# Designs tried in a protein design run: designed miniproteins, single chains, continued (5). Part 60

Each design is a single chain, and the fold is of that chain. pLDDT is the mean over its residues in the fold that is shown.

## One batch from the design tools (miniprotein)

Design m18188
Fold by ESMFold2-Fast:
Structure m18188 (fold): chain A 74 residues (1-74)
Amino acid sequence: SMELGRRLIELLRQRGILDEEQAAFALEVMEKSEGDIQYLLSTMHSKGFLDGELLRRLVLGIARGEPLEVILAE
């Protein structure tokens, strides 16, 4: 989903996980992949923007339909 991907990128930016340039790159990835969340997550991990534990948490939480704010809570 394009909306889910854009919300995820904004939350990661607000939490300081992505800077402005990284968030802009992630938005381009979402637009070029037509909202492919799995491709977005794998690309951000490959670029070093997400560690493996956060990647795993996002993949599992999104698959379970958890709100992004809950997935990103400590």
Scores: mean pLDDT 85

Design m18189
Fold by ESMFold2-Fast:
Structure m18189 (fold): chain A 56 residues (1-56)
Amino acid sequence: AEEAALQAAGDRGEAAMRKLSPEARKNIETAIERSDPEGRENLELALKAMERAAAK
């Protein structure tokens, strides 16, 4: 239940970026694809931090 809520928050942040500009979305997707497994975990943490900052 909590995991689903956290995942939804992450998806919401990604959707917001996608809505802002197509170019920004491409840059983010490219960075995700290029990152290694550990980098991907750090990127997910960054997305959560951004969502939390936006909520302020």
Scores: mean pLDDT 60

Design m18190
Fold by ESMFold2-Fast:
Structure m18190 (fold): chain A 96 residues (1-96)
Amino acid sequence: HMRLTPEVIAQDLANARAALPEYERDIKEAREAVKSGDPEKIRQALSRLIALKIDLDYALWLAREAGDEETYQRFERLKNEVDEVIKEAEEALKKL
């Protein structure tokens, strides 16, 4: 685990919180890509979701360090959705 100052944790957490609407949009767009059955769209969506998963893991760590239970639960929900859509995308690619 990284050693960050409380000021850096607070700023990074604020930035992650501000990005929540974009994260929700990315997940929604990824679900539509999987539903389309287009292998290129699914591969592009999978790449975006893998990157988003890394960002969400960091956001979860920040929320835990800050003791922000509400924000932690919001990011945990999104991470669970990302994991689900990654699995759906991988399964869809196997059937093609």
Scores: mean pLDDT 85

Design m18191
Fold by ESMFold2-Fast:
Structure m18191 (fold): chain A 100 residues (1-100)
Amino acid sequence: SNVDVNRQMRDILVSTFNSTLQSSTNPTLQSRVQQMRDTVVDMFDQSISNGTSPMDSMREVYDTVMTMIQNDTSLTDQQKSTMVDSVYTGMDQSYQYIRS
């Protein structure tokens, strides 16, 4: 079901962000990754409530988090790259789950 797939995708992205948090010692990057994680959880929870398709849910999450990263004036280019890589990794793993 769309609900079960959205929950699994949410959990995969959260796991990926938590891995980034565990590997980072930078407080600013940690704070921003936590904020991104919380935003992603809230967005997927809304998608689950609304019956939004997993693909539409992921597109909305992607657009939102990429905009957050791009507009963050406190992050260095290297920190932004780290966050983008985390998002890409989580989304890739989520898409592999859907396609399996």
Scores: mean pLDDT 87

Design m18192
Fold by ESMFold2-Fast:
Structure m18192 (fold): chain A 81 residues (1-81)
Amino acid sequence: SAEEELRESIEELEKLGRLTTAKLLREGLKAAKEGRILEAEIYLGLLRIELSVAKLIGDEELAEILERAIEALEELLEENR
């Protein structure tokens, strides 16, 4: 499920020491689950900016995790609209 993929992405980010990014994703997941769509979309926007930066600096591992997390969060938001 999208929620399970998001949880796995959070754990992977925490293992990489990306604690702030992991917290943003956790907060986005919580907002989406609670129906706070506008707030969840703000977190999604911040994560997209981090993905762009990861791609720019060549952090392929971080970019792959963020791409999966963004897709899962987008799917969860679509289910709760």
Scores: mean pLDDT 87

Design m18193
Fold by ESMFold2-Fast:
Formats: sequence, structure tokens, C-alpha cells
Structure m18193 (fold): chain A 75 residues (1-75)
Amino acid sequence: MEELKERIEELRREAKKLADELESKLSPEEARKLTAIYVGRILRALGHLVDEDYEGAIATLEELIEWLKEKIKSL
């Protein structure tokens, strides 16, 4: 489903924008921790894509985006 692939790319771009924004507000040590979590969640979403589990990939990215939004609000 091409529409699901487009949605996944949109979610990936949104997650990266939020991660970049959060990283700019954090200390280097906190930014490294953020990067580790971000990369882990992205790799998990990519794992779902390899299995053609587009719903799982979308859910993983949506959870990452919500987590990033919460972290930004807590700053």
C-alpha cells in the first residue's frame, strides 16, 4: 500500500524534526541518551517494514513522536 509507505515517511520526518528540536535544548550527555532511544525506535520501525508490517511500523513511529513531544513539553 503506497499510501501507508508515504505515511511512514511523513512520520519519520516528523520524528526527526522533533528529535533535532529536543537535542538542541539538551546537554551533550542528555542528547546522546536521546539519540540512543531515537535510533532504537527507528530501527524497530524498520524491522516492522522488513516484515511488511506497515501498521506496526506506523504504531512504533507514532509512539516515538508522542514520547518526543512529552520530552519537549517537560523542558
Scores: mean pLDDT 83

Design m18194
Fold by ESMFold2-Fast:
Structure m18194 (fold): chain A 90 residues (1-90)
Amino acid sequence: SEVASIFYDPEKLKELIEELEKLVKELAELIGEQAANRLLTSFGFVLLARRTELALEHPEWSEEEINLEASKEAAEEAIERLKKLIEEAK
């Protein structure tokens, strides 16, 4: 999955990734695949920013812990944002 490829450890985030994939597909049907893919790219930048923030806030955390927490938070934020965009597009 293209959605799964942007997040750390998709197996641990499986339920969030599956919900995100469903919402991306629904949005693509409403606004087109190109616009939906641009949104996925923006989620990648949110993930990178959150990884940096967590690394600064928690210097004692491992890279794996930072990446997992950042991926979880970014996925949850993406789901909320997509739900709002889908509602607005209808």
Scores: mean pLDDT 84

Design m18195
Fold by ESMFold2-Fast:
Structure m18195 (fold): chain A 66 residues (1-66)
Amino acid sequence: MPPASPPSAEQLARARRFADLLEQVATLTPAEREELIHGLAVALKDPAARAAIDRGEAALRARLAA
């Protein structure tokens, strides 16, 4: 697996995506939010993506608690 695009640009793009996604998720009900996550998991069907999401969610959880 090739390493390294400049992390600044990639991190900004990712942060923008997360911010946009959070805005949409905040608009949804808890049930719809769970359905969205389930749909994403089914559509992607990537074990690597699941592991990455799991790690990201743990980091988000810690940040929101701070």
Scores: mean pLDDT 65

Design m18196
Fold by ESMFold2-Fast:
Structure m18196 (fold): chain A 105 residues (1-105)
Amino acid sequence: EKEKKEEAEELLEKGKEYEKKGKLEEAAEAYEKAGKLYESLGEYEKAAEAYEKAGRLYEKLGKLEEAAEAYEKAGEAYAKAGNLEKALEAYVKAGMLLLLIGIDK
């Protein structure tokens, strides 16, 4: 469990470094992995923040399905953290992206 927390933290830092280098896809993947690890640790607010960063980068890359999925995961994590305002914001973002893709609402 402690090792996973260190890995999640390292993945957040890798994501930041990839962003600085313009490697947006690698950055998004690193943030998504960090979110998954934080979620498995019950660190829901940190998981949500990581998923939100991944969603934002997938959106910039035009990967709208991956972006919507990441925002949905962020919404779920914010809800589990008790941050209902941020959860709603993330869910709305995911829903808007799904509408833009032309997938079911």
Scores: mean pLDDT 85

Design m18197
Fold by ESMFold2-Fast:
Structure m18197 (fold): chain A 80 residues (1-80)
Amino acid sequence: SIDDIAREVLIRTYDRLGDLAIKKGREPSDEEIREIVDEEVEKTIEELGLSPEQARELRERVNRIMDDLLTTRRNIRLYG
């Protein structure tokens, strides 16, 4: 399902963000997070040969989850 694909995209995104944080000795910026998410989404669309409709659904789903991720990270920085 698109939900399962979106979860896989996010797992890869989280892995890359963790590696980036370690490599740079700082937390990734919101822009870096968005760039990596967009890259993993487009890579997944290409690798799985998703239709334009499936690609749109995947982008919409991942964007919703990305917003939640950014909110969570902001809360950790400000309150954790």
Scores: mean pLDDT 82

Design m18198
Fold by ESMFold2-Fast:
Structure m18198 (fold): chain A 74 residues (1-74)
Amino acid sequence: MSLEEKLQEVFDKYKPKLSEELQKKLEEIVRAILAKDYGKALELYMEALKVATPEEKKVLNEAVSEMFELVKES
C-alpha cells in the first residue's frame, strides 16, 4: 500500500469526528506531507488547533501522530 493510500485511510478514519473546516485543514496537512513539505504540514496543524474544540484537538493529535509514524516508515 502506498504512503498516499495509508494517509487517506487515516484521514477517512478521523474525518467524521471533525468539523467541515477541520476536515479541510486535515486534507491540506495530508497534501503537505505527500509533498514532503513538513514545515507547511506543521503550520497547517497549528492553524487547525486554533479553531478546534478540546475534543477535536485530541482527534487532530491522534490523526497527525499516525500520519507522521507512516512517514517515518517510508
Scores: mean pLDDT 84

Design m18199
Fold by ESMFold2-Fast:
Structure m18199 (fold): chain A 57 residues (1-57)
Amino acid sequence: MTLEEMVRLLLEGKEVEVTPEQEAAISKALQDLTRKHGKELSEEMRKRAEERRKAIE
């Protein structure tokens, strides 16, 4: 099973049996994705809140 497929299944909440080696790789991939997307998501939410406030003013 590919790393990409395992990450997708985990994101869908599916139970996946992985080796310790694969688990470490998945953990790192998810951490990187969460760091990048989490940061962008927070910035996007803040930006939208600002724009909504300006639209009312």
Scores: mean pLDDT 66

Design m18200
Fold by ESMFold2-Fast:
Structure m18200 (fold): chain A 116 residues (1-116)
Amino acid sequence: MEIKVSEEERDGLKITIFELSADKTVLFASKDGEVVGAAHVAVEGDRALISFWVRPEYRGKGIGSTLLRRALELAGEKAGLPVEELDIEARVLADNEAAIRLARRLGIRVPAELLE
């Protein structure tokens, strides 16, 4: 199994993408040389599970929204389907309001346990 690594810049962040397998991808968001957030994408057929974390001191700055948008694009690419045709579950921290608002706007359900 060959791990494919790529880097891109988005919304002032360096995004490093690790394609661990055909169905599993990890993203790291970095700012000023420090990792400030991460996302994990797992695709199973027409289902996508996206889990992401933002370092507490960097929350509320749109990092979670940037990671979620890129993770959704990758989920569609890995599934070979439009994002709208995927059964998507996103797991975000409750204090990451911008990412929660984005998930709701895109029709993605946020589990109740993350809103406590």
Scores: mean pLDDT 70

Design m18201
Fold by ESMFold2-Fast:
Structure m18201 (fold): chain A 61 residues (1-61)
Amino acid sequence: SEIDKVKSETDVKLQEDLAKTQREADARGWSREERLALAFKVVKEQEEKLEKKIKEIKEKE
């Protein structure tokens, strides 16, 4: 389904964004607490985007 496709794409993007964020944190020497806060923020942003996309798909069907 379209919803399953969006979920799969969001999972891939989440993994990529988390990897990029951790790489940036390593380069900047951020603390473990700062890295966890950033990871949490990335997860939350991707969850909100996924919910919005699912809502839009349901409204079109």
Scores: mean pLDDT 79

Design m18202
Fold by ESMFold2-Fast:
Structure m18202 (fold): chain A 63 residues (1-63)
Amino acid sequence: MEEKKEKLIKEIQELLEKQGHKEPVELDERLDLAALEAIVEAAKVGLENGQSLSPKIVLGAAE
């Protein structure tokens, strides 16, 4: 379980880096696997649409 969570966090950071975010995103430690998957999906959609993703927007997609 923890390995999948770590991979999703890395994928989110890579997607944000592709959009020019220089600072690592801080994710809540309490986010479950489903919430992290939702964040990845939102980050991918944002990247395809040329939208800037902020950590706040990424976290909001998990709620």
Scores: mean pLDDT 63

Design m18203
Fold by ESMFold2-Fast:
Structure m18203 (fold): chain A 61 residues (1-61)
Amino acid sequence: RGVELLAEGRPEEAIEPFQERIARDPSDARAWLYLGVALRAVGRDEEAEGYFARARALDPA
């Protein structure tokens, strides 16, 4: 659902679904990554960088 909101250009609405996903599984690197993407899209670039760093730490690709 959150990914669909990002694809539809609704990043603000995508934030809560990804936060919920992280709350259920804080090791879900993709949820951290997508939350970062949503935050960057709404102009929270500094916060987004922190979430991207977390995603990389959980799943170094």
Scores: mean pLDDT 78

Design m18204
Fold by ESMFold2-Fast:
Structure m18204 (fold): chain A 64 residues (1-64)
Amino acid sequence: SRREATRAFLREAAPLYAEELSLAVELAILREEGAPQEEIDEVEARLAEVQARLAALEAEQAAR
């Protein structure tokens, strides 16, 4: 059912949403601290990867 598909999506997406929030907070702290651009770039790259995975899952869910 659509409800079961939504639950399956949320079960898979929930840890990615948590990781996105955690990385966004880490990025904000690094920027506030004036961390080296190299460290900021590494966290931004990880955040972009998580966001790409979420976008793919959301697109798959929307196609169902």
Scores: mean pLDDT 85

Design m18205
Fold by ESMFold2-Fast:
Structure m18205 (fold): chain A 60 residues (1-60)
Amino acid sequence: SKEELAEEAIVLLGEGTYALAQGDLEKARELFKKAIELAKKAGNPLLVEAAEEGLKEAEA
């Protein structure tokens, strides 16, 4: 369901944020990319935006 996809995207967003805090930029990028794809499938534009912001920070 879309709700399950959004829940998975939120979990990956948290994991990506944790990886970013640990300095693991490669892992953070992969997690944020997956979160973006799940958020898009969930049809949640705010969640897509949050994951894209995380990815931009991990690419800085």
Scores: mean pLDDT 88

Design m18208
Fold by ESMFold2-Fast:
Structure m18208 (fold): chain A 61 residues (1-61)
Amino acid sequence: EEDLLLAAAIGLKKAEMTGEDPVEMVRKAIEKLLGVKVDDETARELIERAQAHIAAATSPA
């Protein structure tokens, strides 16, 4: 599960850099890094958890 959260965090960062949809970027990141396919609903849950984890680890604006 920690690997999924890390992949989701990477996908979110890519979405911020490219302006792409975060759900799609998270799905692609998980597939590239872990070789696992996830549904949009699973990606959204991972995004929420990854956002909480990133907020704890990174400085605010």
Scores: mean pLDDT 75

Design m18209
Fold by ESMFold2-Fast:
Order: C-alpha cells, then sequence, then structure tokens
Structure m18209 (fold): chain A 115 residues (1-115)
C-alpha cells in the first residue's frame, strides 16, 4: 500500500498600513501553494494541478476570511499550505498564523475527488 503523499509550502508577509489584507494573504497563500506543488513533484508524485488549485482556492478563501478579521498593520504573518494526495482525492489545508507568536489566526481545508 502506498502512503498518502504530502507536499508543503510556506510564505511570510508583513501587513503594512493601507494594504488590502485579504489580497495580501491570498498572494502569500498562492506562493505557499506553488511551493507545496513543487515539493510533490520533487517526490515524484503525479498531480492534477488544476484539481489541487481548485481545492486550494476554497481552502485559501476560508483561511483568509478568518485571519483578515484578526490582523492589523505591523503584524507579521506566516501562511502554511499542505497538499495531501491519495489514489482517490486531493486535500489542501491552509493555516495562517502570527509569525512571532505562533497564534493560529485562520485555517481552511478543501478536498476534491479524482474522476
Amino acid sequence: MKKPATGRGSAEVTVKEGEDIKELLRKAARTAMEQALRDLKAQGVEIDEEMARTAGEKAIDEAVEQASKKLKPGDKVRVSVAITVTDDEVTVHVAISNAETGELLGQGTATVKKP
């Protein structure tokens, strides 16, 4: 039996005064997701990147909606993405935390089934 494969990525960003916090977080999360996809490819895992991105956008939306309500200018944020691939499905987990304290500010998870 093959174990589920997991790819991981992360990005850090600082919230500046006058920035769109949701857009800033989405950009960081997409960067972390591209790293997670590259990690899976480096492991020799074949992945439908379109399915992974579809699940990822849903997970990102959930995490960003939660975290954006808790953030203020000057906060340093870490976005972490994990993509888990099985024979049947792709699951994307997004966690947004305070980079200095480690406090979880928002999270989202989405799963897409393979055809």
Scores: mean pLDDT 84

Design m18210
Fold by ESMFold2-Fast:
Structure m18210 (fold): chain A 88 residues (1-88)
Amino acid sequence: KKETEEARKKIAELLQEAADALMSGDVDRALTLIDKAIELAKSHPALRPLVPVLESLKQQVEQHRDDPAALRAIARRLKELAESLKKS
């Protein structure tokens, strides 16, 4: 129970940092943070349903690397997901 709550909180922190990185134009940092969130989600059975969502968001970042408007929209989605994960 506590381990899953801690993992959920850590994923939320990583996604918030990734969103902030996208807003500052640091796409490579955002991708690294999303990869860390994916690996953490994979390591926890209760959080594995997040993996396809996170992989989709990562692909969207890579696809729209040069599109600031798309990156801002993705950052907003990452923040929304992070906020939902912080609610226990």
Scores: mean pLDDT 85

Design m18211
Fold by ESMFold2-Fast:
Structure m18211 (fold): chain A 64 residues (1-64)
Amino acid sequence: VSAAAARALGARLREKGSLTLEEAAALLAAGGVSPAAARAALRAAGAGEVVDSHHAIAAVAAVK
């Protein structure tokens, strides 16, 4: 995952407080991760339908 994609995900989460799984997965996919891998990493981090900053940080670490 690119640093720019990880930063964009973090900025969006700060703006909104939370994102849908699909929105978070799309932001990670823009950084060079497949959408399926992004979803799997978010789910492994404990995310359900809603993704917070802790889920996003863990998912970014997992998809390198």
Scores: mean pLDDT 77

Design m18212
Fold by ESMFold2-Fast:
Structure m18212 (fold): chain A 75 residues (1-75)
Amino acid sequence: MAKELFLEGLKAFNEGDYEKAIELFRKSVELARETDPELASQSLLVMASALKRQGKTAEAQRLYKEGLELLEEAI
């Protein structure tokens, strides 16, 4: 389930495994985008944080913007 993938991603992020966290968050977004845009938005925002930790700042900025836009559209 998308929420379970998000929680596993948070665990990986807290352990410093940013590659694993990004992969889990990406899967969460794929499952949640149509049914739970709030969860999809949260997953995109944390994925952006993981990318910043890896020095991929341009990619992180893009996902951060996408996540915020999705959250605003969900209200």
Scores: mean pLDDT 80

Design m18213
Fold by ESMFold2-Fast:
Structure m18213 (fold): chain A 61 residues (1-61)
Amino acid sequence: MIDREGLIKGGEEAYQKALEAAKNGDKETARVYAISAAILYAGAGEPELARKALKDVNDAL
């Protein structure tokens, strides 16, 4: 059983990795992690967090 809390935690980890990659100039890795974070947040029922993750990472690129 996939726990909602586990999905949110996974999304947070992916989101942090996306921001780290963006700061390092790795645009492709940043986009991949941003998409992963969005999928995990959406799966957790948190569409606003998913949208924010994509926006924040895109703004950092």
Scores: mean pLDDT 82

Design m18214
Fold by ESMFold2-Fast:
Structure m18214 (fold): chain A 86 residues (1-86)
Amino acid sequence: MKVILTIRGLSQEQKDQLLAEAQRLAARGAVVRVEQQGDTLVITIEGLSVEEEIGLVLQAIGWELDGAKVKISFEGDTTHIEIDFR
């Protein structure tokens, strides 16, 4: 399964935390691609377990509870998570 995270309005601290998590997933054998354009970060992750995908969804919900705007959608085997900290 494939997860695409599109994140906007990141602080430097939040960006560093997300990049560290992406590196951790890559170290486990997931295929991680990170693209940055201004304040928008796009992280594409392939090779996640169902448990790891659920973990990412729960983390996104946690950020929504902290005031971020979160939209989760899926198309086929791809889960799209959009997060806006503005």
Scores: mean pLDDT 76

Design m18215
Fold by ESMFold2-Fast:
Structure m18215 (fold): chain A 55 residues (1-55)
Amino acid sequence: SDAERAARIAAGAAAGAAASAKSGNTVQMDLFREAADAARAGDLAAAERLADQAG
């Protein structure tokens, strides 16, 4: 379901943000945080675009 996909993208993006924070890459961290927020809002297209841009 779209809800399951959104939850999976949000979890992955949150993990990416945490890893980026540890490495000091604040630009990548912000992109992953924005991707997680987009996924939680149901904007899967924006979430995927932002996650791809981060990684």
Scores: mean pLDDT 84

Design m18216
Fold by ESMFold2-Fast:
Structure m18216 (fold): chain A 80 residues (1-80)
Amino acid sequence: SSLGQPATLEIVKEFSKTLPPRNAALLAEEAGRYLESQGKYEEAAELYKLASDLFKEAGDEERARKAEEQARKAEELYKK
């Protein structure tokens, strides 16, 4: 644990373990969008990948595919 503001990625990963897969996926997707808006593309990509995996677990293949596409876009941005 940290005494300061925790990293969004770590908070979302921990909290997602306490939620049903669909709710966890939605949280990860929202947090990914937030980090992307802050220019944190590497962390955003990791959360979009988490969201994709969780949407697949929830049976939502269309949302999973969209999250995977967002992860790829974020990865391209941080590699430049």
Scores: mean pLDDT 79

Design m18217
Fold by ESMFold2-Fast:
Structure m18217 (fold): chain A 64 residues (1-64)
Amino acid sequence: MPALSAEELRERLEELAKKYGVSLETIEKIGVLLVLGYSNAEVAKKFGVSVGFVNEIRRLIESQ
């Protein structure tokens, strides 16, 4: 699949926020830590979210 545009990525992140009951601000903070090289497990523990949720965010970021 072609890389997501910035707007499409934002919409997908907003969908994940709604699906998992977290704020978009929390997703942005998760994304920053993932870019900095933190593991899915460390980020999940820090924000009290599932590893699966963090992995979905990582997958969206890495699809660019």
Scores: mean pLDDT 77

Design m18218
Fold by ESMFold2-Fast:
Structure m18218 (fold): chain A 69 residues (1-69)
Amino acid sequence: SDKIEEAIKALENGLKKIKDEKSRKLAKEAIEALRKGDVETAKKYLEEMLKLPDPIARATAKEVLEVLK
């Protein structure tokens, strides 16, 4: 799906800027879920990223969740 590839690219771009280790782990787990076609599991990781204090992680999660609508 073009949307899945766009979501993966947005997460990979976010990972270049995210320094927080927990946010990085969730982003990597979301990428792996998306590569397996498991959009529901990816959305759960992205929702968890939204609860973290890192503003770049939150912005990235919001962008990717919008792509996956």
Scores: mean pLDDT 87

Design m18219
Fold by ESMFold2-Fast:
Structure m18219 (fold): chain A 68 residues (1-68)
Amino acid sequence: SKKEKLEEIKEEFNSDPEMKAELVGDDKLVIETTLSVEKIIGYALRIIGDYPDFEVKVEGNKITITGK
């Protein structure tokens, strides 16, 4: 399900000490990071490739993933 995929992504990102992922409700994952912009964009592109049914937004040092 969508929520199960978001929980999987959350677990993967929380394994990195420079990233903190939090579920907001059942349909949105917010990831806060101290990584460089280049690395943030790299992660966002990988998520888009792996989970094309999700919308990915990059806002400064924050990545937001929503099911839609």
Scores: mean pLDDT 78

Design m18220
Fold by ESMFold2-Fast:
Formats: sequence, structure tokens, C-alpha cells
Structure m18220 (fold): chain A 61 residues (1-61)
Amino acid sequence: PELGLYRAVKDYEAKNDLELSLKKGELVEVLAVVGPHYVVAKSLETGEVGFVPTEYLEKVE
């Protein structure tokens, strides 16, 4: 994935305190790509930062 603005395509429940929980439709800013399956993202709703699976995100144009 690229850096930038993304939207959660479905709800995600964090598996640990390093991960970010998301609600479907929530906007996040991707700050870093850490591999093919995870990014570091900041929730624009809560301001929290954490790891998110890339499969839960779609890029906003």
C-alpha cells in the first residue's frame, strides 16, 4: 500500500495493544508500510495510532 488516506471496509478488532481497532467507514491516515499485510495508521476519528491489516483498508481518492 501507499501512504495517504484510507477507509476501513469492515470492522476490525485489535488483537493486541499495538494494533488499531476500526469501525467500517472510519478514515485513517497510513503513516508507514511495514510489509505486505500490515501498515501503521492513525485514526482520524480517535487520533490513535497502531498496526492495521491492509485487507481492511481501501484508498480514498
Scores: mean pLDDT 81

Design m18221
Fold by ESMFold2-Fast:
Structure m18221 (fold): chain A 69 residues (1-69)
Amino acid sequence: SMIDEKVEEAFKKYDKDGDGYLSKEEAVKVIMEVTGVSETTARAAVHDSGKERFSLEELKELVKRILRS
């Protein structure tokens, strides 16, 4: 889907060390860039996930959850 493609592009942009994971701060930036939600909304979603880092697949699922809200 177009959403998955946008998440993949943003993930690669922020995964500077290429380890396949994003920090919570990087995940917030990807969510804001892909969905257009506010920083407050993106941070709340990241906090509510209970995760300390995000893989590409976990971030795709989190973005889809936000868009279903």
Scores: mean pLDDT 83

Design m18222
Fold by ESMFold2-Fast:
Structure m18222 (fold): chain A 97 residues (1-97)
Amino acid sequence: MKEKAKEELLEIVRYLLENTPSIPYETIGPLLAAADFYIENNDLDGLRELLTHVIGAPEELVDKVLRLVQAIHDGSEPSEIEKLLEEVRKLVEEYLK
């Protein structure tokens, strides 16, 4: 369901924030709230700025996250959303090696 995909994506964003050394612990909550707002409102520009300039995520990871958010909002098949979510998880694992 869309709600579960959003929750799993937010957990991935939280994990990225927690593993970004330049991000102070006290800012994780507000940044996660901003990500939640961008995801809920399909604000791909806001989400791209956060992932690129605050987290410093690679372009490939950013583009895949944005595609996942768009797929959720477009009402894509659950299997397509799950495939994109799995691809995002793999890119996060590669980035945080």
Scores: mean pLDDT 83

Design m18223
Fold by ESMFold2-Fast:
Structure m18223 (fold): chain A 91 residues (1-91)
Amino acid sequence: MSRLEKLREELEEITEEVLELEKKLLEGKVEDLEKAKKEVEEILKRLEEIRKEIMADPEVTLSDLLFMLSALSLVYTTLKMIDKEIEKKKK
């Protein structure tokens, strides 16, 4: 597989993991919010590394860039949702 194809697979895996977590957050089924926050922060670090690699690849398409931006938006939104739920429980 090319490097870019591998990065696309990693983006798809990250997107699926984060969507499943967001669904559990919306359903109130996440029992350990601090652990979930750490997991999303690790995903964000991995995604930032993938972003740098995609941006450096001369074969990158507009579709690849849009998918990466969508994944970043999803991860940032999920992290904000976790932060709000943690704040709510501290009251």
Scores: mean pLDDT 81

Design m18224
Fold by ESMFold2-Fast:
Structure m18224 (fold): chain A 96 residues (1-96)
Amino acid sequence: SSKERLLAELRRYVDDPAERALPIKPTPLHAAARLGDLELVKQLLDHLDATGEVHRILIPDAEGKTALDWAREAGHEEVAALIEAFLAEHGLSVPR
């Protein structure tokens, strides 16, 4: 299942000494965006929508980078476009 795959990836990430050096633990969405796993990104976005946690897409990591920033830097344009479309659809940014 996608949940089992996500938990296995998170476990592997947490057990990696290099990743433990980061001050803030990246979300599963950060990992999926860096890997360019379009299907996993879709599943995670759907889960966030279903749980009312769409604002979590905007969580930065220790470098101040969101999942969208990582997708762009890694050259995963399809993943970046999907995240941008999802954010726009849900109106998550209200200018003050």
Scores: mean pLDDT 67

